# Designs tried in a protein design run: designed miniproteins, single chains, continued (4). Part 74

Each design is a single chain, and the fold is of that chain. pLDDT is the mean over its residues in the fold that is shown.

## One batch from the design tools (miniprotein)

Design m14571
Fold by ESMFold2-Fast:
Structure m14571 (fold): chain A 71 residues (1-71)
Amino acid sequence: MKPLAAEVLKEIAEENKGKSLEEILEAIAKYLNTKEKNFGDLVLKLTEKSFGKKFESDVEAFLAMIKAAQS
């Protein structure tokens, strides 16, 4: 099953075409109702919310999201 995190990231990227990465990260933070602005922490939280489980690292969460997006 494709994780919600990958779909949300795609929608945010489409809505923010031509905007900076920083603006996209702020949109993700707003979606998660958090003030976190670190890319790794935002990806971790978004992926954990989408999968409904905790990950040991932001890298592990990011790889899980990429793998699911490729399916």
Scores: mean pLDDT 64

Design m14572
Fold by ESMFold2-Fast:
Structure m14572 (fold): chain A 68 residues (1-68)
Amino acid sequence: MSEEEKERLIAHFLGLARHEAREMLARGESVEAVRATLERAADTYFAGEPELRARVLAGLDALLAEVA
């Protein structure tokens, strides 16, 4: 997998995660609950891809700081 392809996959997941995070927060979910849900989704989506999983988890930290 190319670096460009990796970046596109990460960006796609984080785009979906940002949408889901905003919806969950709008429903009154805590930032902790949102984080736990998105981390589980990342673990499932990037199963077997530890590099991509780590990069996505770092991106989730930044995303939650932005939307919370």
Scores: mean pLDDT 83

Design m14573
Fold by ESMFold2-Fast:
Structure m14573 (fold): chain A 65 residues (1-65)
Amino acid sequence: SAAEEAIKLIKKAAEESGAEIVDIRFENGEITVEVRHESELEFEELEGVMRMVGWVYGLKVRVIR
């Protein structure tokens, strides 16, 4: 599904950025990703990448710390 492919890319983006994924949920067309990152600026960049992945697949993505 589109959600499964988006989640795979989101996980890959987090791994490549050195972020820890605490949780991922998918409900009502929205993916919520909880991440830990030591750098606030790098977190903002990762959030932008994850939101772009969502946009490509027609899904809303919310990133929380």
Scores: mean pLDDT 83

Design m14574
Fold by ESMFold2-Fast:
Structure m14574 (fold): chain A 92 residues (1-92)
Amino acid sequence: SVLDQLRQQSQRFVDQMRDVGTTGSPDQTRQSGAQSMSRVARLGSQARQQSSPSQRPDITQVTRDSLDTIQSVTDDQVQRLLDRLRQQLLSQ
């Protein structure tokens, strides 16, 4: 279904964000998060256009949950990177 395809594609972007978070700079992590959210938002819009009216609330919910998850992962990774940088500066 369109909903199942949206779930699979959105999960790929969530997984990509989890992979990025331990090796990049805070700015690179923010940019990756923004790009992933933009792509998921476009997928959600396309799925909504291809869906019946009865499926649109579910598509909206999956899109929102995926965006919230990517934002949360991005924010957590940025905060951890900043905390590590602060600890390194304070150790000098």
Scores: mean pLDDT 80

Design m14575
Fold by ESMFold2-Fast:
Structure m14575 (fold): chain A 91 residues (1-91)
Amino acid sequence: VEVSLEKVGNNTVKVTVKNTGEDDVTLVVGISFSGVEAGASGLLKKGETLTHEFTVEKTTQINVEVYAADAAGNFLRHEKRFSETVTPTVL
């Protein structure tokens, strides 16, 4: 799995998660902010990519949790945890 975070605007951040695995494992992706339950989530099959853009008004920690699941949705393993702090740019 590949997780990347890119600043695409003064206060806009793009999170990209890609299932780069060679297996037919489905990845379950959750994206959250500092202590906030709301974010983005998705299911990624082999070769699929999830992208989501977020607006941040203050310094915010973004957390991405990735789990592997089988075709029936049963948990197999924890694939990745990614955390990064983002600060908006004031021009």
Scores: mean pLDDT 72

Design m14576
Fold by ESMFold2-Fast:
Structure m14576 (fold): chain A 64 residues (1-64)
Amino acid sequence: MDEEEARRAGENAARAAAQLFGLPAPSEEAIKAAAERVKELAEKGQADSANQLRAGREAVEEYG
């Protein structure tokens, strides 16, 4: 997964998590954190939808 793909996946995951769990719209810091987490998951071969959603949720909860 390249940097652009990771950022796009991270943004999608963060926004989906915010909608599903009633969190505020993700900040740029939350999107960046989600992108980094998604990239790490992809490097481990674990970037499925459930793991991406969890990464997005954790990023939004941590960074707002």
Scores: mean pLDDT 82

Design m14577
Fold by ESMFold2-Fast:
Structure m14577 (fold): chain A 64 residues (1-64)
Amino acid sequence: SANDELALEILRRGLEQRDLTTLKAALVEALKLAEDPELKAQIEEALRKRTLEEMKAAVREILA
């Protein structure tokens, strides 16, 4: 869907961020737009990560 494409675009831009707080904000925004249940579950799992490195790794996996 167009909303899922926008969510993925937000995740791609999130990878350019240098702090955990900004990346979390991007993931929350993407989660609000996402309609695909699998994508929602992947974003929710990424949001459970506690470091910038781990959260970026999870986002890269979603985009792979």
Scores: mean pLDDT 89

Design m14578
Fold by ESMFold2-Fast:
Structure m14578 (fold): chain A 59 residues (1-59)
Amino acid sequence: MEKFEKAVEKALELIKKGMSGREIIDYLVKELGLTREEAIEALRKALSQLKGDDEPPAP
């Protein structure tokens, strides 16, 4: 869980830097050791936070 939260924070920083979604996903996989699926989920959550459309997903 902690790695995922850090990944969401990092994704937000990289989005603000103007990185593409693909570059952000590759960064999260390489630097934080996430799976590609986890990196995609972190990016999606970061994008949702920026749009203000943050609703908790069902388990």
Scores: mean pLDDT 75

Design m14579
Fold by ESMFold2-Fast:
Structure m14579 (fold): chain A 86 residues (1-86)
Amino acid sequence: GMKEEAIKELRELREEAKRKGHSLAATAIDSAIRTLEETDDILELEISLGMLRIARGVAKIIGDEETAKLLDRAIEIVEKYIESLK
């Protein structure tokens, strides 16, 4: 289903972030995975999405473009999952 697909894609991104040493991306993506595993509540998922966007903004401000790209991909996965619940 869409949830299992989103979690799988996020786990692959988390492992990529870990392999490349992007700890901020890995931690933020891991938090998003936990939220998706624990809830289908749209509000809780939107809060998690907001946290990913904040992390992405921080990465851009500090010039960490690779972390920002990983978080952009995570944001797209979570957005698609939330839209699938509407």
Scores: mean pLDDT 89

Design m14580
Fold by ESMFold2-Fast:
Structure m14580 (fold): chain A 69 residues (1-69)
Amino acid sequence: MKLSEEQQEEIARRMAEELLPTGSETTRRAAVHDLREALAEINEKGLEAIKDRLSPEVLELLERELKRL
């Protein structure tokens, strides 16, 4: 899968906002960082490589965002 760094950052921001809509800026920044790292792994290794490490909620959001591409 070919996700640009810009696409990874945009997806991470949208997912963090949906998962933590009332979170602090610090909490959202941490979530964006973690999601960005997960997206980088997916881009390198594919979704199946990390699928079992993700919560069902995060997995559903990732599948939705990746399907939109």
Scores: mean pLDDT 76

Design m14581
Fold by ESMFold2-Fast:
Structure m14581 (fold): chain A 53 residues (1-53)
Amino acid sequence: SAEEVRLETILLLHEIARDTELWLLKRQGAPQAEIDAREAEEQARIAEIRQRL
């Protein structure tokens, strides 16, 4: 359905944004703990969206 396509598109964009943010943090020399925390937060958010599909 159109709603499922919309949610899948949001999920894809969120995954791209996460990967980009983590790449930038690594390039800027952010502490590993900060990188790990951000990755965990984004993965939890993605998991919540997947459960609603």
Scores: mean pLDDT 82

Design m14582
Fold by ESMFold2-Fast:
Structure m14582 (fold): chain A 82 residues (1-82)
Amino acid sequence: AAREGIENLYETAKRNVEEARRAIEQGDLERARSYVEGAKRVADTLRALAQRDPAHAAEATQLSDEIKKEVDRVEKEAERRA
């Protein structure tokens, strides 16, 4: 169902964020950027779902914002290491 799809997308974004952090720890900023882009794409997908499904718009928007917040934190970590 739509709720399950939204939860799966959020979980996918969290995995991308964790992989990005791991890549930063390893000094692989190119790999970290790739994972950050993956998380951003999931956030955009959730935003698109929010626009198409009014019943789940608030949930999808909140999760998209949470992903973007986590991405911002990871990008700042990468910037400090660059």
Scores: mean pLDDT 82

Design m14583
Fold by ESMFold2-Fast:
Structure m14583 (fold): chain A 86 residues (1-86)
Amino acid sequence: MKEVSRVVGMRIFLVGMKISKDLGKAEADRDSFAEGLEKYSDWAKSQGIDKAAENFAKAADYLRKGDFDKAIELLEKGVEEYEKHV
């Protein structure tokens, strides 16, 4: 289903961010991941899942500020909120 496929995509994105951090590439990949998080926020908002959208938007904001750990934490929380609605 469309929602299940989206959750899988979000989980893969989360793993990608963790790998980028572990490889010391967080700064180089920051803008690309932030853009992806902003798109997930827009998607969640379009589905009426406001709490997930807020967490994804905050994750993007923290990522743009260089806080990769907080961004990953907020992305995990956003995915958990989204999964409650699928």
Scores: mean pLDDT 80

Design m14584
Fold by ESMFold2-Fast:
Structure m14584 (fold): chain A 79 residues (1-79)
Amino acid sequence: MEEKKKEAVKKLYEAALNNKVSLELAKEEGKKAGLEELAEEWYRIGKEQSEELKKLIEKGELDEEEIKKEKEAFEKELK
């Protein structure tokens, strides 16, 4: 089912955002699941969000509440 594959790929991107899995690996798994176009879009959005969040965290400019807001924005773009 397409929805089940989409959910699996989304969970991989969430794991990558939490540094559990790289966004590269999540994109590859999405392509294997037959969601190549969606995986490419999620990769672009996830990479931009992950890199921005990491920079802000390292500089101490983003607290945990703001991290949650950015993750919510990332999920909104996955619609």
Scores: mean pLDDT 63

Design m14585
Fold by ESMFold2-Fast:
Structure m14585 (fold): chain A 74 residues (1-74)
Amino acid sequence: SLFDELRELAAKAPPELQAAVEGLLAALRANSDDPETRRLLVGIARHEIRRWGERHGLEELTARIVAVLERLAA
């Protein structure tokens, strides 16, 4: 599943990025019946994760995480 793929990628990431991914998954679960809010949350998270990757030299890993998030939002 996309959630399993996301968790596998997060497991390879530093604790800060793992926490951000887990926080997003919790927020998506809390808003499971609100697709508009879920799309907004994914949109914010993918932007923040891309920025974090640029700042920490982990652009390849964060790009892979973002790709999974974009598929999850579709």
Scores: mean pLDDT 81

Design m14586
Fold by ESMFold2-Fast:
Structure m14586 (fold): chain A 65 residues (1-65)
Amino acid sequence: MKKREEDYARFKEEAKRAGAEGVVRIEGDTITVKIKSKTILEEVGIAIRLIGEAFRLGYSLKIEH
């Protein structure tokens, strides 16, 4: 339980810090984040960072726009 709450809080904070709407969901072993970037460079940077974090925590990542 605490692991999911910590993961949720971490990804939510990272998404907001990166300029996303801060929408984060954890469904089973998948973390879903919503990215509203206006440039592909920012979107790719955010995606790479969040994929790395999700993989490190044992999750798959899904990105929504």
Scores: mean pLDDT 68

Design m14587
Fold by ESMFold2-Fast:
Structure m14587 (fold): chain A 100 residues (1-100)
Amino acid sequence: EYEKLVEEIKEKIEEKLKELEENKDEKEIEEEIKRLERGLEGFESAKKGLEEAIEKEEDEEIRKDLEEILEAAEKLEEVKREALKRLKELLEEIKKEKEK
């Protein structure tokens, strides 16, 4: 179930990236970079809290559910970090083309 949610979010991120790659609007790309960076800061804190909760949990069912949530969170973090990298590379290429 968490895998489906991860795939749905990944699909929405890919759609947004495609739109930004087609439009090449520097301001929109910069705004999306800032949004992703802010999201990733909150993600690192939430992930650490979840890891600590898993270590303290003695109930096997609850621990397994928390582990599945952590795995989904880690996959979403990777998707967002890759999107951020792609947008930063896109912005750099747009700026280089303007200088030539």
Scores: mean pLDDT 81

Design m14588
Fold by ESMFold2-Fast:
Structure m14588 (fold): chain A 78 residues (1-78)
Amino acid sequence: STSYTEEELVNKFLEFVDQNYPQLKEQLQQQNLPEDERQRLIQQIDEETDKLLAQTSNPLRREALQYLRDRLIKAIEE
């Protein structure tokens, strides 16, 4: 078995997020959500990310969580 460092795991996660971003964006756009529902989803993503960040002291994990949040919000807004 190949063990990855925490930094390598975070980088692979970020790459996975980027690779799947177009599909996520397409799925969200197909739902044609009203503006109020989009804003509610963005708020929920921010609130859940803030909770996870409050529990996370590791800088690489914090960066990964912030990156995921930004990509999810961007997918909803675009």
Scores: mean pLDDT 75

Design m14589
Fold by ESMFold2-Fast:
Structure m14589 (fold): chain A 97 residues (1-97)
Amino acid sequence: GTREDVVKLIGLALQLIGISLDPVSKENAEEALKIAKEAVELAIKLGDRKLAEKVLIKAAKIALKAGNIDSAKKLLELAKKNGLEKAAKYIEELLKK
């Protein structure tokens, strides 16, 4: 895969998440978050840790706004597993609300 493919995939995932939250359904939010998780894992594999952190933070905010705490927790664990400290810290603070 190329960096252009990563940018396209992440852009599409974020767009789908944005669309799926107006109006929000739990099922649509979970599906969009799975796509974001895959985009994050691909970004990490290709060495773009900064983009991976941004995607995780945005996806976690979206998950919590939709009431999907379980998906936010899974994104937190993904951040910790991959050493994305800024994303992990931010998501932990969101989960304490």
Scores: mean pLDDT 72

Design m14590
Fold by ESMFold2-Fast:
Structure m14590 (fold): chain A 90 residues (1-90)
Amino acid sequence: SRSEIISEASREMNKILEENVSDPIKLTKLKFMMAAILTEIEIRLRQGVPKEEVLAWALERLRAYADKYNLPESAKQRLEEVLKEMIERL
């Protein structure tokens, strides 16, 4: 189901963050920001925004947060891959 796809993506993103962020406060903030991106993706898709446009927006927001919090490039790429696969399956 749609909810299962989003929940799985959320778990995968959180795992990537846990592997790359040792500061508990920073980790909590990043998890919250990723959850906010996932919520906005669902809203935009429900409103009929094309998947291609939603993906472009989501990647821009993800990259901005990753850069702000100095995430490694490898972690950023893995998070982008999770978003791409999730949106394709929705």
Scores: mean pLDDT 89

Design m14591
Fold by ESMFold2-Fast:
Structure m14591 (fold): chain A 57 residues (1-57)
Amino acid sequence: GLAELQAKVDAALAAADAELVSVEFSMLDRTTLQATATARSRRTGEELTIVVQAPVS
């Protein structure tokens, strides 16, 4: 669900040592939620795209 998706975004940002710039939530299909996060590396200043998915429920 959405809470699981949010937790995955947070974990990915922490692992990448990146700051969240923006996040978009969408339905990839009827059973899958997707988050597309734009982040900036705290180490290099480079813009990163992080894509994570979680089941609906």
Scores: mean pLDDT 81

Design m14592
Fold by ESMFold2-Fast:
Formats: structure tokens, C-alpha cells, sequence
Structure m14592 (fold): chain A 65 residues (1-65)
């Protein structure tokens, strides 16, 4: 739905700002997080953001660029 897509877009934008070194996009009704290289610090941030999004009811996928 349009309203659900808007919520996903807002969460993706928030995740992108939180992570800094990764990009979050809405693809196929879920949030996809793209990273070039996983450092321990970035992995910890991604895990936290993923957990927050999943607790909010969104599906999250992690992909390497």
C-alpha cells in the first residue's frame, strides 16, 4: 500500500543517516541495507538498526555492494 511504502521510505532514510557508511533503500516492500565493506563497528550499527526495523514490523535484508 502507498501508506506502508511511505513508512518504509521514512525508516530507510532514518537508517541511512544512522549508519553513515551504508545506504538503506526500499526494494520489493522491504528495507535493504547496502554496504561496501563490513567493519566490526559498522556491523554492530547494522545489527542494531536491523533489530529496530524488525521490531517496528518491517523486513530487513543486508547486501554487499
Amino acid sequence: DVIEYSALALWAAAASFELGDAEAEVEDGKVVIYVDKLTPELKEKIERVKKELEEAGFEVELKLK
Scores: mean pLDDT 69

Design m14593
Fold by ESMFold2-Fast:
Structure m14593 (fold): chain A 100 residues (1-100)
Amino acid sequence: MEKLKQLEEYLKKAVELYESDPEKAKEYAAKAVELAREIFEKGEEVEKALEIVAKALLELAEKTGKVNIEEVKEFLKKQLEEAKKYIKENPEKLKEEAAA
C-alpha cells in the first residue's frame, strides 16, 4: 500500500524533528496516526502498519522521556488494542480456511 510508505515517512520525520522541532514532530506523528487508523479500517496491511508505527513511537518515546509524548503513547495503546481485536478475529478466519 502507498499509505505504508507515507506512514513510514511521517514517522521518520517525527523522530528526526523531535530533536530539533518537537512541535513539527507532533504534527507528523498525528498524520501517521490518521494513516494508520485508515489502514486498520481497510484491513489491508494492518500487521505491517502496526510494526512501523509501534517501532517509531517507541523510539520517539525513548528519545523524549517527556510529558509531550503522551499523545503518541495514547495512540500506541489504541494500536495494540486494535491489533489484539484483529488477532482474535483470526480464529474465525482460520476455521473457515481449514474447513475449505
Scores: mean pLDDT 64

Design m14594
Fold by ESMFold2-Fast:
Structure m14594 (fold): chain A 104 residues (1-104)
Amino acid sequence: DIEKQLEELLERIKELELEIASLEPDPERRENLIRDIEKLMESVRIQLRTGDGLQLVEELIEIVERRIKALKKQPDTPEVREKLELLEKQKELLEEMKRLLENE
């Protein structure tokens, strides 16, 4: 069931985004990030069901690639390295979602 596989991948992506948010030292900014992640993930779920899922996933891959590129310009700190690892894992999961949608 492709729909179940996409939902499982989206849940894993959400967990990675929440882990990135947990690295935010400011509690207020962290809460705002968590709220924004919840809203974004719900929007993605709806669009995967009702819209062009392949186009959406390709757009999300581009966003993650831009985030990775921006982080690589930052000073090499443990926080930046951890965020890069989490974003690279997210990109891998998005590429898996793309493969599932291309074979549909």
Scores: mean pLDDT 85

Design m14595
Fold by ESMFold2-Fast:
Structure m14595 (fold): chain A 86 residues (1-86)
Amino acid sequence: SEVEKLKEEATRLLREAERLVDEAENRTKPLAPEEVERAIELARKALELFSYLQNVKKVDASDNLERAKEVLRRAEEVKRRLGLGE
């Protein structure tokens, strides 16, 4: 269904954002500003899709929304620590 496709896409985006943030925080790889910006973009898109599912499609996405918000917060904190302008 369309709902399942959107949920799968949102989950994929969130998982990729979490991976990038985890790599940035753990310093297992060199920190690239572009990777941090990508994590923010992916987390924002996941949040928008889960919000759409929750508010428009009336699918329970509360846990996914909280995770997306937390990943976005973490990504923005990494961005701040790197001194990125915007």
Scores: mean pLDDT 82

Design m14596
Fold by ESMFold2-Fast:
Structure m14596 (fold): chain A 76 residues (1-76)
Amino acid sequence: SMLEEARELGREAAREALASGEPVTVVIEAESEEEANKMAQAAAEGAREAALELGPATITVEVKGNTATLTVRPSL
């Protein structure tokens, strides 16, 4: 489902950020603002799950119209 794909994007973003030590930003385009909010939540959940396994990170999500943006910043 699109929500499972969003969760996986969040997990991958967190893995990349923690492996590189650099912030990773993922932009998700949705068909509606409601869908963007749901996908943003799913991506944040995926990123949080991966960070729980890999190490501390700051996870932020922003929704503007139909666009959800996830940023994962590894803790130093």
Scores: mean pLDDT 85

Design m14597
Fold by ESMFold2-Fast:
Structure m14597 (fold): chain A 100 residues (1-100)
Amino acid sequence: ADEVIKTIEEVKKEIEALQKKGATPADLEKLLKKLEERAKKEKNERTKQILLTVIDIIRETLARLATLSPEEQRALIEATLQYILSVLDNEIELIEKEKK
């Protein structure tokens, strides 16, 4: 379980770094490819499912960006990154509760 939490925390740090600099659509595409490669190599089924959930969220966001103005794209990307962080925090809490 500690290895699962470590992977989630690493992904969370990458998302937080994108929030601080202001993420572009290109940044989301780069994050998506990185997470897809990580998920392919992942042996832990729980970690893999968490990564796949984040991948799906990013894919849905990218599909919506094509119809939006630059201002709307920025707002959607910011909301998406905040949502992913919330999902990851919930997963960490569930894993920590299962240790008891």
Scores: mean pLDDT 85

Design m14598
Fold by ESMFold2-Fast:
Structure m14598 (fold): chain A 67 residues (1-67)
Amino acid sequence: MEKELQERLEKAKSILDEVYQAVKAGDREKAREIVASADGDTASLAIELGRKNPKYKEAAAEIAAAL
């Protein structure tokens, strides 16, 4: 259970950072493609993680908009 949660958190962090890079580059299509490749639970975790860090606020909003 704990290991599966840690793996999901790492995937959520990866997706959040990838969407952050795409948003920073102005590539909205790439951001949507990244979100589409993730399951809903992982994407939801990425949104929560992003909302707690000002650096990732826009990335979190983009993930939420793509869901």
Scores: mean pLDDT 80

Design m14599
Fold by ESMFold2-Fast:
Structure m14599 (fold): chain A 60 residues (1-60)
Amino acid sequence: MSREELLELAKEAVKEALEKGWSETMAILVATQKLLEKYPELSRDEATNIAIEALKELKK
């Protein structure tokens, strides 16, 4: 798996959560969960860091 692939998945999850009116914290949690569902080899810490990075990139 590539880092770009992980970030793309996380960005989609964050975007969907924010569109539903959820907080940035909830968006990070949702993205982390989706990453772990698709890539169970990731640690929770790694998935969380990728989700945070995705949120930062979406903030432009």
Scores: mean pLDDT 82

Design m14600
Fold by ESMFold2-Fast:
Structure m14600 (fold): chain A 74 residues (1-74)
Amino acid sequence: SHMEKSREVAREIGRELNELITQIEAEADRLMKELGLPRREALMVAGDMVVNQLPLEEAIERAKKRLEEIEKEK
């Protein structure tokens, strides 16, 4: 009963996390191939699109601004 519920919940969470990871990886790979984005930038954009449901253009602009800030400060 309690053990069965815990195992079932863990299994479900694992499946959901694997699905999200797969979606983020697929989007990042697509962005790298289609737009030539570096891996880090592609992952940031893909993450915002999948997790925060941002449109592609907004996610790109946000990632670009963040990375530009980091590069300026170096």
Scores: mean pLDDT 80

Design m14601
Fold by ESMFold2-Fast:
Structure m14601 (fold): chain A 65 residues (1-65)
Amino acid sequence: MRELSDEEIRELAEELGLSVEKVKSMIEALKAMKDWSRETQIQFLQKNAGLSREQAERLLEAVGL
């Protein structure tokens, strides 16, 4: 899993329509779930961040999952 800079997190937050704090919390949760199925990670992001499937996949791509 790739670590994002504060600038990358800010840009990603703007792209996804989330706060920087929300993106940071989702990334921290994904670190605990790195070995879980991609579908479960997508469902977690949809439920907890209100992301679409496409937005969830974008966040996973950004962190190298």
Scores: mean pLDDT 84

Design m14602
Fold by ESMFold2-Fast:
Structure m14602 (fold): chain A 100 residues (1-100)
Amino acid sequence: SKGEELLKELKEKLEELVEKLKAAKTKEEIQEIINEMFELLGEFRDELEKILPEKEAKEYMIKALEYAIELLEKAKEVRPEETEEMIEFLKIVIEKLKES
């Protein structure tokens, strides 16, 4: 499905950004990568909303957020403070999506 194709593309891009996050050397680089991850997730949501009913779009968004958390958990060994904060934020977003 088109939703599955978009999710696959997103997962590949998130993996690339998490590898960049692990390699980042400055606070500025770390913040730029985190901002890119949030922008990418927002763009994914917007594309889903154009092609899928609200319920299906939410289900794909939850899958994307859960995958982002999985990748960030693996990055915690290298960037514990920044990744933990982002993980907690994404968990709150998932909870709100499930409640709506």
Scores: mean pLDDT 85

Design m14603
Fold by ESMFold2-Fast:
Structure m14603 (fold): chain A 106 residues (1-106)
Amino acid sequence: KLPDYDEQLENLKKDFHEKLGVPKEELEKVKNLDELLELLERLGAPQVTIDSVRVIKVGNKIGEYLAQGKIEEKIKLMEEATGVKKTEDDTALDVAEEYLKKNGAI
């Protein structure tokens, strides 16, 4: 079963308001994970906080691929992500996210 993305987003908004002090009025304008990432970057949130949302976004796309029977695409994505050469500043998450972007998944 696919996650309830609306419930996931609302739970993230609540956590960021309660734990990180993100203003409620700014969070009310956020409609999806991309807008949430843009808000966190604009507010100067720590990289670990931004990366936590990026992990959720990547996980959601992999889950969608699995649910749609695109198992071969998921396998290809994982193989490509592990095979991509990266700089010392790149994380495994950056590699996976870049692969998803190149395939039009995010």
Scores: mean pLDDT 69

Design m14604
Fold by ESMFold2-Fast:
Structure m14604 (fold): chain A 95 residues (1-95)
Amino acid sequence: MKVSEAVAEENYRATLEAGARIPELVEEARKAIDAGDIVKAAQLITALALLAVAAAFTADSLRELGREEAAREAEAIAEELRRAVEELKRYMEEK
C-alpha cells in the first residue's frame, strides 16, 4: 500500500504506542478470561488482532518509503500482537 510520508510516520507512532501497551492489554484479557467475562475477553482479543493488521500495513508502507528499520520495528510489533492473540485464544480454550 502507498501512503504519504506524513501518514506513514503518524501510523508508525501509533504502532509504537500499541506495542508499548501489549503487556497491559494481554493482562486485561487474561483477567477477563479468568473472571468468565467472555464478551470483554473477546473484545480485547479482537482489539489486539486489529492492531496486528494495522501494524503489518504500517510496516509495508514504511518499507515502500525506504524506512527499513522502522518497517522492521512495526513488523516485530505485528508479530508480537499476533502471538499475543494466539496465546490468549489458547488460554480461553483451556477454560
Scores: mean pLDDT 86

Design m14605
Fold by ESMFold2-Fast:
Structure m14605 (fold): chain A 82 residues (1-82)
Amino acid sequence: SKAEKIRELERQHSIELLLLVADMMDEAYARVQEYRARHPDASAEERQEFFRKVMEELLPKHQAQVNALNDKTAAQIAALQS
């Protein structure tokens, strides 16, 4: 049924959103690891502040990817309701 296909699209959308979070976190942790290697004497507070700055940089890119995924899923659902 159309309802079953819509539920599967919504399920796949949720999985794809989780994968976008994982991709962002992988990039954030890679940058933190590089920072720690370059700044071995950095305090816990300095490392946490660096992580915060990395997240502030990555969040707009992540939001754009989330918006694109939302648009894709909405278009697929709309096509099924036609």
Scores: mean pLDDT 89

Design m14606
Fold by ESMFold2-Fast:
Parts: structure tokens; sequence; C-alpha cells
Structure m14606 (fold): chain A 101 residues (1-101)
């Protein structure tokens, strides 16, 4: 299995779990109008999935960097006690486990 195949499997494991649904897309501008002021490089889990499938992500390192950017964006834009922040912290723990394997 290639490193990108491992990345795809990890990504699909997140996309298949309802708890991570809040990370699938970018926040609604109507609900989070300040998102562009807080987040310089907006990226969603679904966009990362599209980029890896299209061949735009060419290495495991690029994949990890984009997932980390997504997690940091959520943590910057949301309160630490929010559902979004808690889900992002959970995703971060899973990503660190993935990196260690």
Amino acid sequence: MSELEKAREFLQSLLSQPEFAVLFGLPSPARYPDWPAVVENPVSLSEIAEKIDSGEIKSLEEFIELVEQMIENVLKAHSPDSEEAKVAERARALLEEFRAS
C-alpha cells in the first residue's frame, strides 16, 4: 500500500463517522461571518478528500499538513468548549496516532 493509500483510508475512516460531520464542510457564513477574519487558509475535510482523489495532494506530508491546517482553523474560529472544537481535538488525536504508526 502506498503512503497516499494509507492517507485515503485514514480520511475515509473520519468521513464514515457521524461525529466528524461538523468537519466535512466549511462553516456557514450566516452562522460564522467572522470566519474569514480568523482563518487565513480555509480548508474542509471534504476538500482534502477531493484534493487527494484528484492527485493535488502528492505526499503523506502534504496530506498531514492540510489535515492539521483544517484542525487549527476550527480551533481558532470556535470556542474551546464548543462541539466543533471538541471534534477537532478528537481528530487531532487520531492524526497524531496515524503519524506515529
Scores: mean pLDDT 73

